# Designed miniproteins, single chains, continued (2): the designs that were tried, part 110

Each design is a single chain, and the fold is of that chain. pLDDT is the mean over its residues in the fold that is shown.

## One batch from the design tools (miniprotein)

Design m7814
Fold by ESMFold2-Fast:
Structure m7814 (fold): chain A 56 residues (1-56)
Amino acid sequence: MTLVVYPEDKPPATGTKLADITGLSAKERSQKLAELMKKYNADSLIDTGYGIVYLV
C-alpha cells in the first residue's frame, strides 16, 4: 500500500482519500504523513508537495 499526495484537482485514478493536509507547515505535514503511514500500514510514500492524501 502506497500513500500518495496529489493536488485536489488531480486525484490518482485509483485510491481512497484519507486526509487533506493543505495549509499545514512542513513540520505538520511530515508528522501527519508519518501518522497516516503507521495507521494504514503504508510501506511507501509519494509526496508531490500538494495537499490531498490518498491510499493506493
Scores: mean pLDDT 79

Design m7815
Fold by ESMFold2-Fast:
Structure m7815 (fold): chain A 69 residues (1-69)
Amino acid sequence: SLQQQMEQLVQQARTNPSQRLTYLNQYLQVAKQLDPPISSQQAARATAEVLRTMADTGKPAHIFDTPSF
């Protein structure tokens, strides 16, 4: 579904910061295909808000878990 594709793109943007803008653009294109379609501005706001939150909390700083074997 389009909603699943949007969720996948958000996760891809999080895990691949170098390609974040590419995934963001694809997310916006998928959002336009929703019925009813949301405006590009609303989609951009929602995505930017999520990505800003992830940028602040998703920093991989000084939290390392030792894998247990």
Scores: mean pLDDT 59

Design m7816
Fold by ESMFold2-Fast:
Structure m7816 (fold): chain A 117 residues (1-117)
Amino acid sequence: MTISDLVKELVKLAVEHKFDFEKIEEELRKKYGVTEEDLEYAKKLFEEISKNKGEGRDIEVQFVENESETRRVAFLFVRMKKALSTMNEKEKEELLASDITDQINKLNAQLINIINE
């Protein structure tokens, strides 16, 4: 599966489960075999990327090309959780109140932006 396909699948799961991250994580464990080690690896990688914007971009590109589908989806899940955790309550309410199609399009754009740039 391409990284774009994984982003679309993850966004669909998030919208279907109304951003219940525990339920989304259960589905990722069932469908992709995501483990606690994969999530810890993804968190560490995300922190490393966040420390150095230039070097972090190269690390992210190398990760998405060379890692398993399981680790790729774990990384995207961690990124999605972080993006949503930085939203204030009003922004979260506006996202949840928008049409499902608009929610999917907005989140897909956020998750894929760095990968396409």
Scores: mean pLDDT 68

Design m7817
Fold by ESMFold2-Fast:
Structure m7817 (fold): chain A 66 residues (1-66)
Amino acid sequence: SAEVDALFERLLAEVEAESGVTLSEEVRRNLRAWFRANYASLPRPEVFLRGLLRRAVAGERERRAA
């Protein structure tokens, strides 16, 4: 839904700004698809997604350092 997509884009922008890391389009697309599929089953979707995005940023930092 548009609201789920808007929430995803807002949290993505916040986490990228906090970290100084920009996630690849592939990673963003996969996370957005996952979030859409799982949103209704998550008790705290914003909290869970924020944690998932921070984990993705950590993975991206490691990849770029290698």
Scores: mean pLDDT 84

Design m7818
Fold by ESMFold2-Fast:
Structure m7818 (fold): chain A 95 residues (1-95)
Amino acid sequence: DEELAEKLLEAVRNGDYDEALKLLEEAYAQGRTDLIKEVAAKLAKEDPEAAGKFLAYLIKKGKFELARIVYEGLKEAGAGDAVLAVAQELLAKES
């Protein structure tokens, strides 16, 4: 669903992480891990800081499975060092 992807991307970019989580959980419930990874890839390219902050938000909320899917999308997209460093630091704190 192109509309779901666009809404999710906009919510993350606007810092509306509660709405972004709701849309992310909807995509996940529909089995749309492909869509989640595509949105993560776009965020990594267009706004790596927002991507890193959203990943941190998911981890803080205990949404570890969703955070893992987002992180895999960021990693597959070849995200900038700043996003990867933030993701690695957060994962290290959970290890």
Scores: mean pLDDT 77

Design m7819
Fold by ESMFold2-Fast:
Structure m7819 (fold): chain A 87 residues (1-87)
Amino acid sequence: MFGQMAEALEASNAPKEVVELYRRAGELRRRATEIEQEAQATQDPNKAREAAELYDQAAKLSGKAGDTQTADFLRNEAEMLKKWAET
């Protein structure tokens, strides 16, 4: 499950720079998901904001890697968390 996109790109002989962007995006997404789960469990809006920032960072890296579909998904996750944190 960890780094599946980066692993698949390595198997496809993708440029190392693209693989690195996917790995970094995957690490940020994993951390964002962990903090999001903690925010939901504790109902902590500060943790929701932290997770949203990490999703935004992961979306930017995914977009730079050419994965616009994943970037759009992660951006939507960030926006939902920001709305929840403002409540």
Scores: mean pLDDT 79

Design m7820
Fold by ESMFold2-Fast:
Structure m7820 (fold): chain A 92 residues (1-92)
Amino acid sequence: SGAAEMRALLESVRADPELTARIERAAREALELILNNELTREKLIEILQTHLGLSREDAEAIIDGTARDPRLQGIAAALEEALRELYEEHLR
């Protein structure tokens, strides 16, 4: 199932504490811009490049949901989860 595949991709990312910490930092910076209505495509690309060391092409693939590399799909899923958790925490 798609849920099982997504869980496996997330587990792969969670096995790397450094990558997990970098994703959380990227999510926090992106959320701050979202809450201030300052997030642009270019700023999101720069956040992904700065925190995750991604190329522009890989960052755009994550943003556009066109990533076919399982590693990038895992990063995208983990970033979405981190953003959701941080947003829910902000609402408390």
Scores: mean pLDDT 85

Design m7821
Fold by ESMFold2-Fast:
Structure m7821 (fold): chain A 70 residues (1-70)
Amino acid sequence: MKKEEELKKIGDEFQKILDEYAKRVSELVERLKKGEITKEQYEAELNRIRADFQKKLDELKKKVKEILDS
C-alpha cells in the first residue's frame, strides 16, 4: 500500500476532527447567544471541547508517526 494513500486517510480523519470541533464550538456559541448558558459555563464547555480536540490530534499524530516509521 502506498504511504500517500495512508496519509490521505489520516487527512480525511483530520478533516472530520476539524468539522466536529467547528460544529461543537458553533453550537456552544449559539447557546450562549440565546442565553441558555452563562459565560462561565461557555468557558468551561469550551475548555472541555478543546481538551477532546487535543486528545484526537494526539491520536492522529501517533498514527502519522506509525505510517512514517513504517
Scores: mean pLDDT 82

Design m7822
Fold by ESMFold2-Fast:
Structure m7822 (fold): chain A 70 residues (1-70)
Amino acid sequence: SARDEIVALAEEARRRFPEVVERIEEELKGEKPHVLPDSAERFMALIDEMQLSPELRLIAALRFALETDL
């Protein structure tokens, strides 16, 4: 599922870029943006359309997971 794919990408981000993950978690302390795709499926479609680098794809998935409490 799209949710499972996002979780897998987020876990890879935590493994490869722990310092970036720490920074994002710090930024998201108690405050979550209200302007995000409301579904994992829409988010995955969006990042696929954006043709992000593999690294940016991991970071985008991590941010989405943290902001949506996946």
Scores: mean pLDDT 74

Design m7823
Fold by ESMFold2-Fast:
Structure m7823 (fold): chain A 64 residues (1-64)
Amino acid sequence: MKLSKEEIEELAKFVRDFLKKHGLEDQAEEYAERVREAAERGDLSSVVATILHAIGLAIEKELS
């Protein structure tokens, strides 16, 4: 099952905005691009892994 271009951009925007909100602006665009590239390849496992890793970074930042 392939994600639409709109869904891919929505996921990339979510990751970017989430990381910026939690003070990880320097990593926000990199992670958004990784999500976009993985989703465009149809690599949904990498999409999920990248999103979870981004959430983990935000949690670590808030706990520090």
Scores: mean pLDDT 81

Design m7824
Fold by ESMFold2-Fast:
Structure m7824 (fold): chain A 74 residues (1-74)
Amino acid sequence: MEAFKEDSAAAIEPMEKALEEAIKEYKENPSSERLNQALMLGLALGVEAYLAGDEETFERAKKKIKEILEEDKA
């Protein structure tokens, strides 16, 4: 089996941090650019978590994306 576990962990942690930062920036200074950045990071995190079998991170990514979309609609 490839080094999937370590490679996935190395990618997931920085992506989750980047997503949290992007969401914070979007909430402080809402813009289409910041919204798109947060959504793209959320989708990328979700894909990486799904491929890694990290259900908890996948669910967190989905929840964060949903929260961003709810903020955009308000």
Scores: mean pLDDT 74

Design m7825
Fold by ESMFold2-Fast:
Structure m7825 (fold): chain A 65 residues (1-65)
Amino acid sequence: MESLRERVEKAFAELAEKLGLDKETAEQMRRTVLAHVRNTHPDASEEELYQRVLELLENALAALD
């Protein structure tokens, strides 16, 4: 779902900003998190993948606030 993906991308951007990451490091973090969730849940749909990623990012953002 586009709205779910947009939410995930915004959460990644906010986390990168709070951690002071440059663009390349932020993109590497994004790829690493997505790859980890995919490898742990290989049969998950794209929506399920993004939902799990969103939960991880929201928990991380809450811990920083």
Scores: mean pLDDT 79

Design m7826
Fold by ESMFold2-Fast:
Structure m7826 (fold): chain A 86 residues (1-86)
Amino acid sequence: MTMADGIEALIEIAEELGIELDPEKKERALKLAKEYDENPNPEIQEEIAKFIKELQKKIEEASKSTEESKVTEIFRKLAEKIKKES
């Protein structure tokens, strides 16, 4: 699994939970993830980690108003998709 695949999966989870993401931030995160996959760099990794932390926090907050079973199902489906592609 690439870093870009991981970031894309997190974005899909956030959107499934109804979280509106800034298109510019989404594009930047995907671009940085692809750049990291081609040339791993600590600065890029730090930027990606920050984006992941912000998304995880929003997902956790949104999941409190969404059925926990639905959140778990979304994560499971994405994990299976990544496994098949990797």
Scores: mean pLDDT 73

Design m7827
Fold by ESMFold2-Fast:
Structure m7827 (fold): chain A 81 residues (1-81)
Amino acid sequence: PLRVPRPPLSPEERAAAVAAVAALLKELGVTQPDLFAQALVDYFGPLFDLARTRAVLEALAEDPALLRAFERHLLSGYRPA
């Protein structure tokens, strides 16, 4: 509770987070798992939490149409670095 805000993800932390999210998205059957994972990790940045992201994605996967709409929306504005 007395900690400073979390610093930005290091390149190694970002790569690990992207790989973990991409593996989950491949299991959920999205169309562009690697790009979707990059967009999610970059969107949340220092606020990224793998366990929370996993829970949210699994909940969204209960409605495949909603998950795919979210993928399309997020990727429509995303420019990879």
Scores: mean pLDDT 74

Design m7828
Fold by ESMFold2-Fast:
Structure m7828 (fold): chain A 70 residues (1-70)
Amino acid sequence: SMEELAEEEVRKVEEASRRLLEEAIRSGDQATADAAVAALRTLGGIASTGLAGERSREVAERYAEEVRRA
């Protein structure tokens, strides 16, 4: 279903962004970390309504918080 496709896409973006964020934190690459967070925030904003809106926003906020703590 469309809901299942949206959920799977969010998971893939989350996994890829988490990988990038972890690599950026490990290497001290603030630019890459900022880019990963910005990408997730943009996705959350675009998907603010409908099937994956809440999930995308949650993922973006979670990664922004991790960058802030790093």
Scores: mean pLDDT 62

Design m7829
Fold by ESMFold2-Fast:
Structure m7829 (fold): chain A 64 residues (1-64)
Amino acid sequence: SMEKSIQKGIEYLKKLIEENSGDVKREAQKTLERVQKLADEGDYHKAILELSAGLIRIVGVEVE
């Protein structure tokens, strides 16, 4: 379900925040805040879109 996928995504973002620093951590924090807000509001469609876009941005900043 969308809710379960979003909760797994939130858990993954929290792990990224704890295990990383710099740009990866900042992008993961920003994505977590947006996704959590949308999920708390029950907007699961927007939450999934924001999670997907945020994960793509995180991959894009994984250059050391």
Scores: mean pLDDT 83

Design m7830
Fold by ESMFold2-Fast:
Structure m7830 (fold): chain A 65 residues (1-65)
Amino acid sequence: HMLELKPLSEEERRRLVDEMAEILRTKSPQEAARHLVALTIYAVGLGATPEEIRRMVEEAERRAK
């Protein structure tokens, strides 16, 4: 039951954060919210935990500012 390797590699995590940041920077708040929900569902499907997702979204928000 133990997962030795992370569901997301550091590169995959970084790319996902960058995509989220671009969405936040370029889209309206409503459109950004829809896209972020879709990316969050995708990340959960890859095995990301709620804590990891929260951290990624927070990083993306900081990069978008």
Scores: mean pLDDT 74

Design m7831
Fold by ESMFold2-Fast:
Structure m7831 (fold): chain A 82 residues (1-82)
Amino acid sequence: SALARAVRSALLVFARKYGLSTAGVDALVERLAELADDEELERATAFLLAMSSEPQGYSEEALAAAPLSPGVRAELRRYLTA
């Protein structure tokens, strides 16, 4: 879907900015698509792109405050701390 491609692209931009592995990104996108509707995938994409543009960088506090479901937030946290 277009939203799955959008969140995948946002994850790759985020990974590049923070020096994270791209291994598992496709599996993560599949998991997010199972847990989230289209509106939440748009919010997740916006969060990842906002954090990629943030001068102070990514923080756990920003992830905890993000308007995402606990399941989506947990999957993102697992990827970001791997």
Scores: mean pLDDT 80

Design m7832
Fold by ESMFold2-Fast:
Structure m7832 (fold): chain A 80 residues (1-80)
Amino acid sequence: MKRKEELINRAKELIKRAEELLKKSTDPFLQRAAKTVINMLKEAIKLIEESDSPQALDLAERYIKAAEQVIKALEKELES
């Protein structure tokens, strides 16, 4: 129960960060990357909500971790 809630909350926080990147950048590449990450996080949330499988939760966690790394890279590009 707590693991599902923590993963969903983490994914929602990352979606908000990616949405902020979309507002701050007019670069088509950064906008496309941010939109891709938002879609990936939405799919991870759906996977968590629709499955009780430990394998599905592990896969969703990997997607969330990958999305976090992409968001951090995009945030760094905006600072450069």
Scores: mean pLDDT 82

Design m7833
Fold by ESMFold2-Fast:
Structure m7833 (fold): chain A 76 residues (1-76)
Amino acid sequence: PKLPEEAVEELEELKERLEAGADLEEIKRQLIRIINKHLPGSKEERDGLIEFVEQLKSREALLQLIDELLGNKDRP
């Protein structure tokens, strides 16, 4: 939940693109890039998140993860 403003802006843009019907593989690629570039924490923690992203198959699951990264925990 500790994200720099640049990561927040990129995640909000990804969320809007995903909601507008963007390709899931493109969104996943961009999300992985944001995680590697901007997410704080250990490399092991980021690698775990990247593996989780790669498991996601639906827009709803990707939206949930993006919301969690933004601090919008709507699903406990």
Scores: mean pLDDT 76

Design m7834
Fold by ESMFold2-Fast:
Structure m7834 (fold): chain A 62 residues (1-62)
Amino acid sequence: GSAALAAGRAATPAVRAEVDRVLSRSSGDPILRSELTPEGARAVVSGPGGSGSASATAAEGA
């Protein structure tokens, strides 16, 4: 269930903007920025794990 929801959320421009913001804030975390490959970065913004990270960051900021 959650994977499908996260994938759909990652497709929205709002989540995309949030992920970009999170990546900018997490400059010191190379893991969050993927493996230095476009595929890794794509996984962070498109994959369920990436979407989860964006959501978690929003929660911690609240």
Scores: mean pLDDT 46

Design m7835
Fold by ESMFold2-Fast:
Structure m7835 (fold): chain A 80 residues (1-80)
Amino acid sequence: MSPEELLARAREALRERNYERAIELVRELARLLEPSNPQAAADLLALAEAAERLLRQGNEEWAGKLLAGAIALAEEVLAA
């Protein structure tokens, strides 16, 4: 799957409030970006892990905000 396709699917998952799928897709984006931008990959993984912890605590609002931030970061990196 292309990075652009993963990004589109991550946006759709977040819009549908499928946070578990959005976390999975953000982790896949991080793995694809690691060879070219290891810092962005590390930041995406940290945001995904934080979002997963918030979901386990029942805090969907903050998990959604972190995932939106992760998607925005991935969009910026891919546009560069």
Scores: mean pLDDT 87

Design m7836
Fold by ESMFold2-Fast:
Structure m7836 (fold): chain A 76 residues (1-76)
Amino acid sequence: MDLKAKILHLILGAYYSGAKSVSISAIAESLKVSKSTVSRTLRELEKEGLVEIDRKKKTVSIKDKEKAEKFVDEAL
């Protein structure tokens, strides 16, 4: 599974657990990658309409749940 699918899977898991958003720092720590790598990958996912980035809070949320689930399923 590529990094995009791993990040998206983590955000979806948080969403199903009742979280409204996920910290970019928490994603970087969980996947053991740099914050810059996570931010770059999240910008690609945002461009695809899958997530929404709150740059002031340094958090990310799911924009389109169905598209996000399909993306992860196809990447597995």
Scores: mean pLDDT 81

Design m7837
Fold by ESMFold2-Fast:
Structure m7837 (fold): chain A 69 residues (1-69)
Amino acid sequence: SKSEDVMKAVLEILKKNKLLSPEIEEKLKEIAENHPSAEELKEYLIEIIESKGKGLDADERLEALAEYL
């Protein structure tokens, strides 16, 4: 499903950029349990990048994520 593909992409992007913490992982599990839309997962990824990864090139990662939407 699109939601599962987006979740996988979000986890890989966060892990690759060293943004995946135990707190973020638990939050993603809670979100997954509520069967989120692809858009909700994308918005959460943007929030993490802006709060924890400010200064990293997010454009390429957002384009990659959009391919799963």
Scores: mean pLDDT 63

Design m7838
Fold by ESMFold2-Fast:
Structure m7838 (fold): chain A 78 residues (1-78)
Amino acid sequence: SAREEALRRLREAALRFFRLATEPQSDQAARDRAGEAGTELATALAEARRLGVSDEEIRRILQEAADEVGLEVADPDP
C-alpha cells in the first residue's frame, strides 16, 4: 500500500541521513550528500503524514534508524 511504501521510504531516508551525520564533513561532496539526505528525509516525513501515518509509527521508524547508527533522537513531547 502507499502507506507501507511511505514508511519504507522514511526508514531508508532516516538511516541514510543518520549515517551521513556520523561521517566527517571534510569535502564538498560529503556535505552535498548530507544535504540531499536531509531533504529526502524531510520529504519522506511530509509524505508519511499526508498519508495518515501516525506520529507513533514515524517515531518508531526514526528511533530504529538512529539506534542502528548510534545517534540520539530528539526527546518526545514533555
Scores: mean pLDDT 76

Design m7839
Fold by ESMFold2-Fast:
Structure m7839 (fold): chain A 72 residues (1-72)
Amino acid sequence: LKKELEKLLIEAGLSPKEARRLAEEIEEAIQALDVRRVGEILHELSSKISDEDLQKIADLVEEALRKALAAA
């Protein structure tokens, strides 16, 4: 998840440092089952990247969150 998110964020135009930080924050929020925090991060990201790139990231995050919730 983290490596895949980092790659998508870099492809969306974020710096490697910012992409790594955001990928870590998203992974931590998913592991904590903090759905609200995941939504906040995606909302902030929507102002920085294209709708197409945001959809790719949102799809990956939704699948990861769904799996984490099913395992809890």
Scores: mean pLDDT 82

Design m7840
Fold by ESMFold2-Fast:
Structure m7840 (fold): chain A 100 residues (1-100)
Amino acid sequence: SWRDRLIGILNEIKGLLNHMLANPDADRVSLLREIDGLFLELLGLAEEHKDELSPEEQRLLQEIARTWNDLMESRTQDEFDEQAQRLLGLLDEFIELLRS
């Protein structure tokens, strides 16, 4: 189903974010580019099915997109870690809504 595909993309994003948090010396530019590509796929799939998304799912998706933008604008490791942890929490909330 398209909901299972969204959950798959969300889990891939979570995996990459957790990898970056565990490996501060990893190629951040490459990893952020990979996550950005997954976000484009996520947003495209959600747009195709927007009439089937609940208002709560749509609100949470917008908050996820905003938090991703804030993470990309982080200037310090502490700001990055804070935004990454916030984003992981929002991704978990969205996965639970999609499973319902």
Scores: mean pLDDT 89

Design m7841
Fold by ESMFold2-Fast:
Structure m7841 (fold): chain A 85 residues (1-85)
Amino acid sequence: EIDSLLAEFDRIVEDAEKKINELVDNNASVDDILKVMEETQERLLEIKRRLEELGAPQAVIDEVDRKAGRLHLFAVAKISELKQK
């Protein structure tokens, strides 16, 4: 159901943000953050595809696109933070 997929989407985003913060706090490499983002983006894209298959309203699709975009900007900011350490 759409609500379950949206809850899973939000969980994946939250888990990715937590993992990226842990990597930054532990002075991990930029490549480690890129790997988390690559794996996360694949999972988010699959959820979006399933939402589209279920006929989710365009407003719902736009919301998950916004959330994915915010996660991307978050990762870019965290990569910048790591490069300045």
Scores: mean pLDDT 85

Design m7842
Fold by ESMFold2-Fast:
Structure m7842 (fold): chain A 75 residues (1-75)
Amino acid sequence: MEEQLKKAKELIEKIKSLNEKLRTVTDPAERQQLLQEIAKIAEELKKINPKALVTVYWEKDENGKYVPKVEVELP
């Protein structure tokens, strides 16, 4: 059980790191690659913790860019 929680935290940190990169890149191709990578990591989160509820959604920041948010709920 502890291993699953540690892996989930690691994946959440990776999503946050990719989100920071997404905010700084201007190249459309790089943005698409980062979004795909974030989506893959989110799927991994769901597979690692089958009882955990992981919500990944996009919100516009004040610059009109979509930024991923991650919320983890453990039963």
Scores: mean pLDDT 69

Design m7843
Fold by ESMFold2-Fast:
Structure m7843 (fold): chain A 72 residues (1-72)
Amino acid sequence: GSNGVNALSAGPEGIERAARAAGVSPEEAAGILRDGAMGTGSNGGGTQAVGSIADRGGVSSDEAARLLGEGG
């Protein structure tokens, strides 16, 4: 779908990189991102979910977001 809720811009590779950096499973990282997008709204939820992943792994929110977005 081309309609914005899957616009996390995180490919499977990006999710795996962020999960590995944070020390969580890729499935768990994907679940956190999906929960954020569904629960807290279309714009802010994803960013907060990335922050939760970053906090778990001891990396910055910006770094976690970069790993998810860099996936190219």
Scores: mean pLDDT 58

Design m7844
Fold by ESMFold2-Fast:
Structure m7844 (fold): chain A 75 residues (1-75)
Amino acid sequence: MSPEQLEALEEAHRLATEGAIKVAKKEGREDLIPELEEKNEKLKEEELELMEKNPVSLQDLRDAIAYLKEKIAAM
């Protein structure tokens, strides 16, 4: 995996985590935030393993980032 792919993957993961926390806060489920953070931390490790075995393109990661940013902004 390239450094640019790793950076993009980390950004996508960060945005997904941010979105999940934003939803939890909006719905008054702040009690779930620690569990969501723990699950997302574990998911990051799984995403890294999947990228090593079946790497997606840098463009696909950037498209995913754009999609997540749009979804979070719409929340």
Scores: mean pLDDT 77

Design m7845
Fold by ESMFold2-Fast:
Structure m7845 (fold): chain A 70 residues (1-70)
Amino acid sequence: MVKELIEKAAEKGREAAEIYLSGGDLEEAEKKNQEALEAAKKAKELGGEEAGKEAVRAMVEAVRKAAEEV
């Protein structure tokens, strides 16, 4: 379901940002960021361009909120 892919992109993006902001394992952060981008790509493939934009927007929003909590 496209909604689940959008949520996965946001979740993985947030996890990557939290690792990056805490000075943790950059390799693990990169891996989670790649998973977020893959989920966004799948959302676009299944739901079209608008779904892809929504997934990227959700991911950016999740990263921004993680940064604000630092």
Scores: mean pLDDT 80

Design m7846
Fold by ESMFold2-Fast:
Formats: sequence, C-alpha cells, structure tokens
Structure m7846 (fold): chain A 77 residues (1-77)
Amino acid sequence: MSVVVSPGVRVEVKDGVGVVPVDLSRAPPGTEVEVHLRDVKTGRVFTRKAVVGPDGTVTVTGLPDGEYQAVVLRPVP
C-alpha cells in the first residue's frame, strides 16, 4: 500500500537529521515507511526507511543539511 504526503510538506535537515510529518490515518505509529525527500535547492531525491513515531512523525538521518520536500511516504510490508 502507498501513502502520498501533502505536496506542501517541508522538512528542514540540520546536522544530518530531519523530521517528516505523516498522515496517521494512513500510517499509524509503529508503521515502517519508506520516505522520499527532494532537496529543494538541487532537486536530488533521497530515500530512507524509518518508523512512524507516536507523534505522527518519522525521523530521517544521514542527509545533507538543507530544506527538503517530502514527495512519497510508503508503508513497507
């Protein structure tokens, strides 16, 4: 199954860490998701796997600092 984030979701990555809000009706807490983040400056897309936290966010790491747009969130089977 697939979940698409709102096109307006912005993610700031600082010290290699970013936090992405998720629609909890589609990906409840504890769901493992694949996240696609597009760097707004370079257009490069990064893919990370993370688990949805109790507050409805996923934390992604290992990214260059900058502003990103969440493009796709997808639950893993």
Scores: mean pLDDT 72

Design m7847
Fold by ESMFold2-Fast:
Order: C-alpha cells, then sequence, then structure tokens
Structure m7847 (fold): chain A 100 residues (1-100)
C-alpha cells in the first residue's frame, strides 16, 4: 500500500482545526474506495502553524494517483478550515511531502 504524507501549512494547530481537517478528510476518504484511511495530526512545526495529513491507499493505486488524491484531500481540508475557521487558515497552503 502507498502512504502519502501531506503538510497543511499556515494553519494554527488547535484541537478545532485538527478535528475539522480530520472530519473533512474522512468524509472524502469514505467516498473513494482507493483510500483506506486518513489521519490528521500536529506537524513537527506546529508552533509555526502546521498540520500533517496521512493518507493510506489501496495497493493497486499508482504513486501519481496517490499524490493527486492526497493533494485533493488536503485542499478540501484547507477549504473547510477557511470557511469555518478563517482566522486559523487564511494563509494556508498544501504540500505533498512524501509517498512511501
Amino acid sequence: SIVATVALRGIEATPEAIELAQKTAQELAAKDERVLGVEVRKGAQAERGELVLTVTFREDVSEEEARELAREIGEAAVEALREKLPELAEGAIVEVLSLE
């Protein structure tokens, strides 16, 4: 299986931000059978405003598909944060860090 690690930068890593990002990512994962699971946590640079999204994919998913899906899930999480918690996410960007 492929695991994608995505950084959501420029987001204050509050419990509310983590919960909303996780809920959004899980809702998208549930709609796509290629996604086996998602998890959101504070990033290593949490003091600088970072969340990390981990997306686990089915074994038959290519690295290209995994990168694109992980980016789409990260972008959806950021959009949800901008809509509901704009003070925490106005400067937010999505970066796919690794696929393993």
Scores: mean pLDDT 83

Design m7848
Fold by ESMFold2-Fast:
Structure m7848 (fold): chain A 78 residues (1-78)
Amino acid sequence: MMRALKVTVSNPKGNVGTATYGVDESQLEQAKKEIEELAKKYGLTVESIEDLGLEVTPEQVAEQQANFDQTLKDLAAE
């Protein structure tokens, strides 16, 4: 089952952003690790990761992951 995760991140200036990250339920632990590593790469702090309990399609997972990366880049540029 594909799940949506709500990720809250902050930048060094104190700006906070939220984004969704879609992942297969069996990969939740790996996804949390990937989220933490990606945030650190952009100099961001992960404040929380929340499982929304929402089912998403595989196509939505791909879109959410692409949008997540863009959101982190945008927040890092602030």
Scores: mean pLDDT 79

Design m7849
Fold by ESMFold2-Fast:
Structure m7849 (fold): chain A 87 residues (1-87)
Amino acid sequence: MASKEEVLELLKELRDWYEEQYKKTGDERYKKIAEGLEQLIETLKTLDDEEAIELALMALRILNQESRELGDEETAAKVEEVLKRVE
C-alpha cells in the first residue's frame, strides 16, 4: 500500500494529465475533473493517512469507471495504473 505522500503525488500526476487532456481537446469535462482532483488533494492533506488513502481509492475507482463510460481508453488506463500503484 502506498503512503499518503505517494498517493498525493500520484493524484497530482492525474490532475496534470487531465489538464493536458483539456488543453488538447477543449472538453470542459477534463477541466472539471482536474479541478475536482485539486480539491481532493487539499482535502486529503487534512485527513489522517488511513482515511486519506481510503478516500483516494474510492475516488480513483469512480474516476476509472467514468473514464471508461466516456470511451477515453487512454485516460481510463492511466487512472487504472494510478489505482494499482495506490493499492
Scores: mean pLDDT 83

